# Designed miniproteins, single chains, continued (3): the designs that were tried, part 67

Each design is a single chain, and the fold is of that chain. pLDDT is the mean over its residues in the fold that is shown.

## One batch from the design tools (miniprotein)

Design m10463
Fold by ESMFold2-Fast:
Structure m10463 (fold): chain A 71 residues (1-71)
Amino acid sequence: MQEAGDALLRAAGLVQDTKLAKEAVDAINSGDYERALKVAEEILKLAETQGNERAVEAAKRSIDLLKEILA
């Protein structure tokens, strides 16, 4: 749980999108892991378009951890 949240917040910070960063924080703080997963997938797409390798890796890690929580 804490690892998934930490990874998502790191990814959100790296993509420099304030709306996605706020949605990530709100989803994790509310325990809405289904919403957190959707936000993580949006962050991954943005990170890939930015060529931001750190954000891509953080987003992929958050997706994997969130999928494990939801399984």
Scores: mean pLDDT 80

Design m10464
Fold by ESMFold2-Fast:
Structure m10464 (fold): chain A 84 residues (1-84)
Amino acid sequence: HLLEGAEAFRAGDLEAAIAHYRAALAEDPNNIGALFNLGLALAKAGDLEEAKKYLEKALELAKHSSSPVAEMTVKMIEKKLEEL
């Protein structure tokens, strides 16, 4: 689902991308990548309120991550939230 979502997003098929990212979250509700990418797809589709909810959840989870990549992920999400 996450890979299929990314392919659909790159192809400009926002409806398919949103569906695949939602399916990924149904399997793992705390998947930071799926939450972030769903937020991006929703924002591009014009669903700014829904996008903000998913980006905020991704940000909260990323802030609690001990991964070295977490700092960069936090910055990316914060920047996108400021643009909404």
Scores: mean pLDDT 80

Design m10465
Fold by ESMFold2-Fast:
Structure m10465 (fold): chain A 61 residues (1-61)
Amino acid sequence: MEERRQKYREKAEELRKFFENPTEEDIDKYVEDLAREYGLTPEQVEKLRETLKKNLEEMKK
């Protein structure tokens, strides 16, 4: 669980680096690209999307 959280944080930071103000659309596109690259299941895609949104919101502070 720890390693997966770290990976999601790194992905959130990468997304922030690509987009100054990432929108929900930007997050969806990024998650779709990752799902295609890593062969993620729909469940994993939803979890990643939620985690990225939450982490980006926290990082915006």
Scores: mean pLDDT 70

Design m10466
Fold by ESMFold2-Fast:
Structure m10466 (fold): chain A 61 residues (1-61)
Amino acid sequence: MSAAARVALADLRALAERAPELREELLQMGEKAASALDQGDYETANALGREARALLERALA
């Protein structure tokens, strides 16, 4: 796994801890992102990362 992928997964884990109401969504997105990265599908992994950030922005608003 690349350094960027490890950072993205760590960010998703931190988001799950900060927003327990979104925990299941963030964990599912993390699993899909990890699967996409393992398959070399960086576009899907990046899209999931952006979606997770949007969920965080909503939770922190």
Scores: mean pLDDT 71

Design m10467
Fold by ESMFold2-Fast:
Structure m10467 (fold): chain A 83 residues (1-83)
Amino acid sequence: LKEEGEKLKAEGEKAYAAGDYEKAAELYEEAGRLYEEAGDLNGAALAYYNAGVAARKAGDEERAAELFARAWDLLAESVEKLL
C-alpha cells in the first residue's frame, strides 16, 4: 500500500512537471488514499495537498478546496491538537 502510494506520487510528479495537471491531481489523490489506508496520515495529507495544488492549476477550484480540506483534516489527526 505505502510503496504503491509512493509509486503513484512519483507518477503524479511526472504528470505535474509535464503540465498535465488533471492527471497529476488524480494520481496524487489516489496516492493519498493508499497512504491513508496504510495509516501514514502525514503522507496522505501531503499527497492530498499536492493533489489540491494540481487541481487548482487545472482550474478546478472546487476540487482543490475539497482536497486542501482533506489534507488539513488528516494533518490535524496525525498531531495532538490540545496544545
Scores: mean pLDDT 81

Design m10468
Fold by ESMFold2-Fast:
Structure m10468 (fold): chain A 55 residues (1-55)
Amino acid sequence: DYEKFLEEVKKLNEEQKKRIAQLDAEAQTPDDRAKMEEEVKKWREEVKKWILEKL
């Protein structure tokens, strides 16, 4: 069901946004920012793999 698939993707993106906002609020140094960027990149790759597996 394509519609349910899109809802799941939307939920995953919203969870990522919440996590990014939390990390951004906690980031005190450039190193913290770099770590946040790396985590976001890994999450995006995982979501992409999940989407490809469903198709």
Scores: mean pLDDT 75

Design m10469
Fold by ESMFold2-Fast:
Structure m10469 (fold): chain A 82 residues (1-82)
Amino acid sequence: LKEALEYAKKAKEAAKKGDTEKAAEYARKALELAERSPDVSKPEVQEALKYLGKAIEAAVKGDSEKAAKYAEKAAEYLEKAL
């Protein structure tokens, strides 16, 4: 779960720099790590998965501002799950 949080933070930073390709890559890694976590059933992790999905969608569409916002929300929920 901590590794998923670090990738969510990297996705946010990439999106803030306008690097939507890297933002999507990091958000996908965070999503995969969170899904494989034994804590995946926690409500906070489930909310993080939803925001990671939104961050990936925004990044793929080239919306760096929304990608950063959604990645930040995902990171907040992953922190609450720790």
Scores: mean pLDDT 82

Design m10470
Fold by ESMFold2-Fast:
Structure m10470 (fold): chain A 58 residues (1-58)
Amino acid sequence: VKELVEEALEAAKKAIESDEDGQAEYTKKAVELYEKVYEKDPELAKKLAEEAEKLGLS
């Protein structure tokens, strides 16, 4: 679960830092990883959502 959180945050950061094509791909990955974290640990998913919101992923 912790690895999924780290990957999701990394994908979100890359989405913000990437060009248009990279932004779409990394945003999709961040959302998919967030859903996996939520299934396993909703509390970690809430923290992840707060970090993603600060990065512009709602």
Scores: mean pLDDT 72

Design m10471
Fold by ESMFold2-Fast:
Structure m10471 (fold): chain A 88 residues (1-88)
Amino acid sequence: LLREAAEEFRKAAELSEKGDYDGAIEHANRALTLLSEAAAKATFDQEAELGVLIIGASVGINALKKGADPKDVAEFFRRLAEEVERLA
């Protein structure tokens, strides 16, 4: 789950950098779903860390929908992927 979520964030970052907003949002939503599933199965101590990453995914998706710079959002999704990998 976490490794898969990190991979989905990396794909979202790549697509955002290329200007594929719909593709980036789709992969970020997949990462969000995987993180939510992981959080449901996590220990209490890990729920807070996963919760922050879930909020991060939502922020990135909403930023793209609001017309934020796709390059900045790509960098943000890349950072989320790195944080997810740290927890895996």
Scores: mean pLDDT 83

Design m10472
Fold by ESMFold2-Fast:
Structure m10472 (fold): chain A 75 residues (1-75)
Amino acid sequence: MRIDDIDPSVLKEAGPLYLTPNKETGKKIEAKSPEENMDVFARAAVNAAKNAGLSDEEAQRIGDTLREAGRKYLE
């Protein structure tokens, strides 16, 4: 599954968390590892996918795909 398969509203909800989890008071958030940030992003994408009407299993697959893509990006 590619990111293109995800509804734009799902990416809009997850995008800010991936780039900047907390913009105003981010000192503790800024200290998170890339892996922790990736997990938060994947979780948000799963929740947004469920809200968009996808099944729990499909939402989990999206989360796993995003984790894999993000891990490659961090390399």
Scores: mean pLDDT 60

Design m10473
Fold by ESMFold2-Fast:
Structure m10473 (fold): chain A 110 residues (1-110)
Amino acid sequence: SELRELGRKGEVDDAQIAELVAALSDEDPVVRLLAAGALGRIGQPAAVEPAIAPLVALLSDEDYVVRGAAAEALGRLGHPAAIAPLEEALKDPELDEGVKEAVKRALERI
């Protein structure tokens, strides 16, 4: 609930972004999903730079919905630091088709 509200606030500080980034490593896939979605809705690309590497790590998450949400979040953030990691993810032969399409769409938006 709090993670969802933080992403909707429109105004986020460094502490709130750090909280969302920490939530990307939560043991609950629903928490990781909500954190990725919240980060993707933040309209401040420079403030979310610390989230780029953790979101890239989620492209390899065990939950396919979390993997897709990470790709969508990276595309929405539009940060150029995501380009090389997203291109590298496409080289993974184990990447499922749904996540592959999300990664391709993300690259088209950046």
Scores: mean pLDDT 73

Design m10474
Fold by ESMFold2-Fast:
Order: structure tokens, then C-alpha cells, then sequence
Structure m10474 (fold): chain A 62 residues (1-62)
């Protein structure tokens, strides 16, 4: 994985631990974009799905 994608994944996990699912979803979305740019489409798809799940979770809490 590219350094940029890894950094966004890490920040996404940190936001999840803080309960900030909206911020976590944004970071996972950025990680998915970076993975896609690197040609890792399987990882990009998986990270994008995680971002969507986190966004839905944020909506459930608000």
C-alpha cells in the first residue's frame, strides 16, 4: 500500500476510536482514492465500502 493510503487508514482508525465516524469515513474514502491511484483496485473497493459503512453508522448516531 502507498504511504498516503496507510496514513489515511491510520487516521480513520483513530477517528473511529474517538467515535467520530464521519471523520473516519472521510479518511477511509481518501485512503480508497489513494489506493485506486496506485492501481490497487481491490483495496480501493474494500476501503470505499468501509467508508460507506462508517458514514451510515454516523447517521444512525445523529
Amino acid sequence: MLERAREHERKGREAEKEGDYETAARHYSDAAFAAGEAGDFDRASRLGAQAQELLQKAKEQE
Scores: mean pLDDT 79

Design m10475
Fold by ESMFold2-Fast:
Structure m10475 (fold): chain A 73 residues (1-73)
Amino acid sequence: MEEYEQIREDMIKAAKEGNLEKAKELFRKYLRMRPDDRRGRIELSLILAEVYGPEEASRIMAEVLKELQKEEA
């Protein structure tokens, strides 16, 4: 199994278990490995919205993307 697929599964599991810190960490790792995978970003965002609600999901997405951009800047 591809490494990014395992990270995706682990992130979904962490989110469902309420481990937000682990979910954010894995989400950042996934985005670094798959920077061109915009569909994957959308899918993961929808999963976060299902678990935490759309407002919290948007906040989490904004935080992760901001941190990733700062690291690459």
Scores: mean pLDDT 74

Design m10476
Fold by ESMFold2-Fast:
Structure m10476 (fold): chain A 79 residues (1-79)
Amino acid sequence: MIEELEARIAADPRDAEAWTELGKELARQGRLEEAVRAYEAAILVDPRYAEAWANLGEVLRQMGRDERAARMFEKAAEL
């Protein structure tokens, strides 16, 4: 799964959906810091991709970064 997503991103680095799916897979494997970086890349590519903001918030909450998580959820709700 990750290898297919990395290949998709290599072909199109501006694919916010691919970055978001990579973040989901990394989070599922417990690789939370790597998931954060993937979601941040998705947001950098498409700041209006609400799903990336919401998923970033959930991973940050799992990591105990509650204040940052709250800001991510607020941003997702505005989109």
Scores: mean pLDDT 86

Design m10477
Fold by ESMFold2-Fast:
Structure m10477 (fold): chain A 55 residues (1-55)
Amino acid sequence: DLAEKSVEEARALAEDSIKNARELSSPEEKDETEKIIKEIEEGAKKRIEEIKKEL
């Protein structure tokens, strides 16, 4: 299903962004990175919801 693939792609992008944020952040920026990760997760959920609503 094209919708299922779009959802998987949105999830993969969010997971990659989260991994990159954690790997690229210094220990001192960890708290700021955690906030960014939370924003990425919420953004991914909204994108997935929009994809489902287009069906």
Scores: mean pLDDT 76

Design m10478
Fold by ESMFold2-Fast:
Structure m10478 (fold): chain A 65 residues (1-65)
Amino acid sequence: MEEQLELEVELALHVMAGTIAEKQGDLEEAIEHYRKALEAARKAGDEEAVRILEEKIKELEEKLK
């Protein structure tokens, strides 16, 4: 399905963007990208990606405190 492929591409793009933002030290931007990736992962039914992204978001949120 085109919709499924679109969600997988959106997931991959936001994971890449989040990783780049994280490397630049922009944790808030990284969290936003990982949250968008999480939405795509949930819609795609990728439970493993959902788990990984939820853990990553928590880790970055702790660094902001």
Scores: mean pLDDT 83

Design m10479
Fold by ESMFold2-Fast:
Structure m10479 (fold): chain A 81 residues (1-81)
Amino acid sequence: ALEKGKEAYARGDLDKAIEYFEKAFEQGNPEAYLLLGEVYLLKGDYDKAIEYFRKAIELDPSNQRAKALLNIAEKMKEIKK
């Protein structure tokens, strides 16, 4: 599910990517938190992006990518006020 979601995302099929990442999330895959955050960030849903990035960091505090993307999402939310 997760790998197929990444392949769909790379092809620009965001709807299919979301379906696969949601399945991975439901199955408890921690990487799905980061990837769902990335998709929601791309869609401009900063609140959901922030929520998923925070969950990714909670599961893996060493995840520098999640921390960087959380910072970006928080800044984008502030700018869009």
Scores: mean pLDDT 78

Design m10480
Fold by ESMFold2-Fast:
Structure m10480 (fold): chain A 66 residues (1-66)
Amino acid sequence: MIETFEALLEAARAGDVETAKKLADELSKQGFKTYANAIKEALDAGDYETAVRTAEAGLRFAKRKE
């Protein structure tokens, strides 16, 4: 879970859209559907900064839930 968010952040910061989208799909399966959809929409729009910020918010939420 946390590892998936961290890997997604790394991919998004690197501009690796394909890997970031794949990791967002895994987050959706893990119950983070809202964050996953928002990240995918930002990536599709080429808005990598919003994708990174959304993933950071999701990571903070996941850490609080543990």
Scores: mean pLDDT 80

Design m10481
Fold by ESMFold2-Fast:
Structure m10481 (fold): chain A 61 residues (1-61)
Amino acid sequence: SDEDIRRLAEELGVSEETLRGALAALRSGDPTLERVAVADLSRASGVPPEEVRRRLLELLA
């Protein structure tokens, strides 16, 4: 899990701390926190929101 987080953070060009915050938002079950976290990562990475969401969900599986 730590290696997967590091690798995705590197691929998205964000910090591990930023990625862990987004994963916490998804785990919260709050759809507003999830939407904001996905949008923020999409903006920071240049990756579309649906692709960011898919990759975050893969880390949680």
Scores: mean pLDDT 83

Design m10482
Fold by ESMFold2-Fast:
Structure m10482 (fold): chain A 55 residues (1-55)
Amino acid sequence: SVEEKIEKVVKEIERLREEAVEAVKQGNMEEAQRLIQKINELVEEGEKLRKLLES
């Protein structure tokens, strides 16, 4: 259950990173910044989920 949630978060981060790279290539820095913010939020969520597995 928690492992599946972590997998889902990791896949979403991978997807958003690809979108952020494309936004940067297109010169859309506003979009890239929004995507990076979302990635950072998901990274924090993934870290919280990993902590639950260790506890």
Scores: mean pLDDT 84

Design m10483
Fold by ESMFold2-Fast:
Structure m10483 (fold): chain A 102 residues (1-102)
Amino acid sequence: DPERLQEQAENIEDLFRTLAESFRRGAKAYEERGDLELAALLRKASDLLENAKSHEDINKAHDLLLQAYELLGKSQEDLDALKKLHEDLLKLHDELQEIKNL
């Protein structure tokens, strides 16, 4: 159903724009702490989410979000501060997987 696919794509685009802002704030916080690698990944993911124009761009942003989450898990620092981003990543992963299957 093309109309339903378009509505879901628009809703997910809005979600990604909201997440891009959250990741931008996270990137700034890590940059201020001197964790430049994590800050760079979060900023790159934010840029891709903000400028998402296709399903491929969304998939690339998702891959970067997973990489950022893996870095967070390895550092074990500030996991509590970024717990919400982890929860949002899981939701985004599920929604992207549903779109991919459509």
Scores: mean pLDDT 67

Design m10484
Fold by ESMFold2-Fast:
Structure m10484 (fold): chain A 93 residues (1-93)
Amino acid sequence: SAEELLREADRYAVEAGKKYQEGKYEEMVELLRKAAELLKEAYELEPSEEIRGALLTLAGLAEKVAEDLEKRGEEELAEKLRELAEELREFLE
């Protein structure tokens, strides 16, 4: 169900935040992508403003974290997050 996919996506987003605090940036990027895929699946099941908002929020978060990672010299991971943000915006068009 869309509700279960939203709960799973939230769990991955929370875990990504923990990996970020631990300096495990590659694992964080992977977890954010998993959250994004679950949110996309939820949107396909139930195209609601709530799920659209969650996808746009994740895109914005990915861009902000990408800026921080670039400042830390993690250019490849920053690029992956920018690509994720663009992918999510494109998905919603």
Scores: mean pLDDT 89

Design m10485
Fold by ESMFold2-Fast:
Structure m10485 (fold): chain A 65 residues (1-65)
Amino acid sequence: EEEKKLLEEIEKAKARAAEARAALRATPEDDKEALLKAIADILAAIGTLIEAGIKLGDLSLAELP
């Protein structure tokens, strides 16, 4: 079930990235702190997606032999 948990983590990260992008679009241009936070949230979600993808790859390779 580790693979299933990683897939769920990827789906949650995608949802967070979409939410953060929507928040960025709704943020006023003069609110620098909110803009930076939204960008940071998007980057964090991307990092989670990359890490989960690597773990899924490792899991698949481990099951081949």
Scores: mean pLDDT 72

Design m10486
Fold by ESMFold2-Fast:
Structure m10486 (fold): chain A 67 residues (1-67)
Amino acid sequence: REEALRLLEEAIRRSRSAAARAGAWEAKQALEDGDVEAAKKGLESTLANPDTDEEARRLIEEALRAL
């Protein structure tokens, strides 16, 4: 959980894509609320979005593995 939150914060800070930042922020909020399934689904949707940059994609994939 803590590692996933850290990776999502990194994705929010380092992403060049507004869509990736929004997706990472929403997933972080869901995870903080204890809704792991909503966080996972949101991150999968963010990875499917072609506007997600490579840096954000890598961090989001790591966050999904840490969930």
Scores: mean pLDDT 81

Design m10487
Fold by ESMFold2-Fast:
Structure m10487 (fold): chain A 93 residues (1-93)
Amino acid sequence: PRREPSPEELELARRAALEAWEKHPDDVHKAMEEAARRLKELGLSPEAILHAIDIVVDLYLEKLEKNLSQLSPEQQQAVLELLKKRKELEEKK
């Protein structure tokens, strides 16, 4: 079922995303997996889980932007792909 997550679900998603990011600041996949797992254990909607993933990706992109000049061409391309994917998700919301 597709529905807007409640304010409580959004707050839980935000908290889970921030905690996962602080625990795994150098591993975006691990941070995403931990946030998603925690929210699934709490029984939150897929929409709330996606919101947490969006926050983790945003934090990762901010960190990479600060070090963009130090990244390899492959890493720079990955950042651009993440930015494009995030923009597509924002436009669909």
Scores: mean pLDDT 73

Design m10488
Fold by ESMFold2-Fast:
Structure m10488 (fold): chain A 66 residues (1-66)
Amino acid sequence: MKTVIATGLDATGATAVALLAIGEGGEAKVTGGEPATVIATGLSEEGAKQVAETAEASGGKAEITG
């Protein structure tokens, strides 16, 4: 299972990333304010890739681990 750490997100980006992670069968924890960080866990390789891509599309940075 994969983990995505997404950083540099605004509130809209953090919400989109968190909702996508949950939709992909994972869990998401949002920390900080502006910028926000989202830690998404319990993802498949494909789910992690989609979450990371959404974070980057929202102007953030994403790292996939696991």
Scores: mean pLDDT 83

Design m10489
Fold by ESMFold2-Fast:
Structure m10489 (fold): chain A 74 residues (1-74)
Amino acid sequence: SAAKEKEAEKYLELGKKYFEQKKYDLAIEYYKKSLALKPDNWKAWNNLSRAYLEQKKIEEAQEYFDKAVALQKK
């Protein structure tokens, strides 16, 4: 759905904006909302990984990075 694509992109952009403001909890929330609508978006998984890494949550960051890499190889 075009409406779902636009909503997913809106959440991704909000997540990026909060990440730039170092509001990592909010960035994570909006990246997860984007991924709920479009789970195949490897860029959103990569951004989610980076936000967890900034919070020093290394195990979660690695898990989400691996999801991004797996999607890029398809």
Scores: mean pLDDT 89

Design m10490
Fold by ESMFold2-Fast:
Structure m10490 (fold): chain A 70 residues (1-70)
Amino acid sequence: SEEEELEEKIEEARKLTELLAKQKALEKLPNAEKIEVKRIDETTFEATATGEEGEVKVRVRGEILEKLLE
């Protein structure tokens, strides 16, 4: 059904947005010992990378996810 196809696309976009948040946090702190991802709202994720030299937080909005949720 069209509804099932939309749900699958939303799940994929959500996973991609989480991965992007993690990637950006790791780019800023490559030696991170811990990475946590938190959902801020329906389209926004925050990744926190923690290591010996400190903590970095990155927020990412999923533009594709925003379009799918309308």
Scores: mean pLDDT 81

Design m10491
Fold by ESMFold2-Fast:
Structure m10491 (fold): chain A 69 residues (1-69)
Amino acid sequence: PEEVGRRVYELLRRGDVVGAADLVYEYGKKYGLEAAIKAAEIAVRLARQAGDTAAEREAQRILDYLKSE
């Protein structure tokens, strides 16, 4: 989850919201919902630590969607 969470944040930082969401959802399909949630939580944490409000908001949207299942 740590490596995937870092990749998700990297995509969100560059504005690739679709790529970030796809990476999390595909990770969840292969390794389970809990793993996808952990990766999204890491992306939220990294964006927050960087002060990247836009990336944090998009990472939170992905996390909220996963938790709505």
Scores: mean pLDDT 83

Design m10492
Fold by ESMFold2-Fast:
Structure m10492 (fold): chain A 96 residues (1-96)
Amino acid sequence: NAEELLKKAEQKLEEARKHVDEAITYLKNGDYEKAIEHARKAIELAREALNLVDKAYEKSTDPELKKKAQRLAVEATAVLMTAVGILIEAEYKKKQ
């Protein structure tokens, strides 16, 4: 069901946001290895959320659910981009 897929996507996105927050904290504290670990986890969870959103959009004939899927895709993409940025910065600083 499209509604169940969107609920799972929202849960994955919430988990991704928690990992982004942890990655930022570790990055600020100079723990680049843990920052990388949490950033990578956030990327994978955001990708999973996007996959679930795409499936929900394809299965849904309800305009309201399609609109919710579109909003969730924008949010998941923003989280993904933030996590990628943290990963790049942490890997660069670790290389020193």
Scores: mean pLDDT 90

Design m10493
Fold by ESMFold2-Fast:
Structure m10493 (fold): chain A 93 residues (1-93)
Amino acid sequence: SNLEEAIDLLRLGSLYFEKEKYEEAIKLYEKAIELAPNSKVAALALFYLGKAYFKLGKYEKAIEYYEKALELDPDSEFAKEAEELIKEAKAKL
């Protein structure tokens, strides 16, 4: 299913993120969102997009993606971390 493929892409993206290959991780997270839009998987992928942009020093983009992730899944396990990272990104602007 598109959802299973999106989960696999999210996992692969996280592997690239751990290797500090943030541009490659971004491409995989974007594909995961395209395959399963408006899903909890897409919300998690948006959160990881925010983290990847944060690592690249693109703080305005990081905030945008964290806010999109919170809008899509406000009760997620990542919600508190996303709110803390938004404050941290704003402090770097």
Scores: mean pLDDT 90

Design m10494
Fold by ESMFold2-Fast:
Structure m10494 (fold): chain A 61 residues (1-61)
Amino acid sequence: AMPRVEVRIPFEDREALDELGRRADELYAKLQAGEITPEQAIDELRSAVEELERRVEEKRK
């Protein structure tokens, strides 16, 4: 089986989570309007997640 439900980012920083959510909503709206492709949407989200992960790693130092 492939138990992939949802990606959850366990941060206590609600502001960062809200910002990511707004960015995802904007990206989804653009995808729905046909302004970007699904591939571009996935790439943008991946970049945003990687940026957030990098920020977490920086904080760990």
Scores: mean pLDDT 68

Design m10495
Fold by ESMFold2-Fast:
Structure m10495 (fold): chain A 55 residues (1-55)
Amino acid sequence: SIDEELRKVAEELGERLREVVEEAKAQGASDEELQQKLDEEYERAGKRVDEILAK
């Protein structure tokens, strides 16, 4: 169902945000670099939501 697909996108986004923060911390990334990576993950999730809702 659409609800299950949207839930999966939210779950994946949460996991990716956690991974991005952990990787940024391990690499000594700046706040600016971290914010850019987080923005990329939000953009990716938004595109998935748009695809699900377009059906």
Scores: mean pLDDT 83

Design m10496
Fold by ESMFold2-Fast:
Structure m10496 (fold): chain A 78 residues (1-78)
Amino acid sequence: SILEKTEKLLEEIADRAIAAGADPEVVRRHVEKIVEALKKGDYEAAEKHIEELLRETGDEEAARRVRSLLEWYKKEEE
């Protein structure tokens, strides 16, 4: 499922952020907020939390992948 793929990608981003020295609790909170927003269909909230996670990690490539997956998720529900 798309949600499972999104959660897996978010786990990979979280692992990279933590490896780069980000606070695990801060990263976890952003991931939880993104997943909850997606479960509610709140794509605006999901995008905001993705941008917050990007600011913590600086991982532009990971952010691009999550944004692409979010667009795919949105289109499938249309």
Scores: mean pLDDT 73

Design m10497
Fold by ESMFold2-Fast:
Structure m10497 (fold): chain A 99 residues (1-99)
Amino acid sequence: PLTEEEVERYIEETSSDDWNVRQTAAIMLGSASKDLGKKSVEVLIKMTSDKNTQVRQAAAIALGNLGFKKSIKVLQKMTKDKNPQVQQAAKKALKKIGY
């Protein structure tokens, strides 16, 4: 499981100019415990509006893995994303949350 220090580092990496770094950070944040993941939910919600398709997809998957109900509205919006893989990731995330 991720440590609190690792979660804080990945939150910082979500602001990287390199989309690969942001994507990896989103994926890693999705593997956090529910208590540590609460710190990441707001930054992951922001990443659902990222300019890069792979980053938006990773954010949707991470939000689904963390399972916070406050993610439901943004994931519902992502089911209408312009990219089919992002749409599918959002639909799977909603199912994981029990929606």
Scores: mean pLDDT 87

Design m10498
Fold by ESMFold2-Fast:
Structure m10498 (fold): chain A 100 residues (1-100)
Amino acid sequence: SEGRELAERALELAEEGQRSEDAREAGRLALEAGSLASRAVELDPDDEETRELAGRAALKALEAARKALRLAETREEINLAIAGALAAIGALFMAGLRVG
């Protein structure tokens, strides 16, 4: 399903963000992963596997956003990390917080 493919891509991006040592890259990856995870659930809301993958991606995206915030040295980097965290939190609510 398209939702499952997006959830898998979101997970890959979130994991890449967790490994990044650059604040801007980690923040961007967290934002993209959170946004894709939310879209995955919107496309396939009744698919349990898509919701579980999206939830896992969102949790990892939140951790990537936390890392981005720790590495941030500029206002732009801080704003990007916050945007990533908000996107991840939104995705967690959409996935139902029932995956971990």
Scores: mean pLDDT 88

Design m10499
Fold by ESMFold2-Fast:
Structure m10499 (fold): chain A 79 residues (1-79)
Amino acid sequence: LTPEQQAEIDIALYEIKLAVTRLYAERALARNDQEGLEQAIEDLKKILEEVKSRLDPSHPDAQALIKRIEEEIKRLEEA
């Protein structure tokens, strides 16, 4: 794999992690499961830290992913 292809794969994997974690958060909200919601928020914060540390901050897709994760954390904390 080229470095560019590896970056694209890494971004895609984090997008999948975001989608899965978001699904767990929605399930927790639907079930009034506060512990599950808190766990999902914590998992999103960990994904955010990994994305910020491991991806190129100048990459447009990385910037868009960071923004989406930050917006999702805010949404869930306000729920």
Scores: mean pLDDT 86

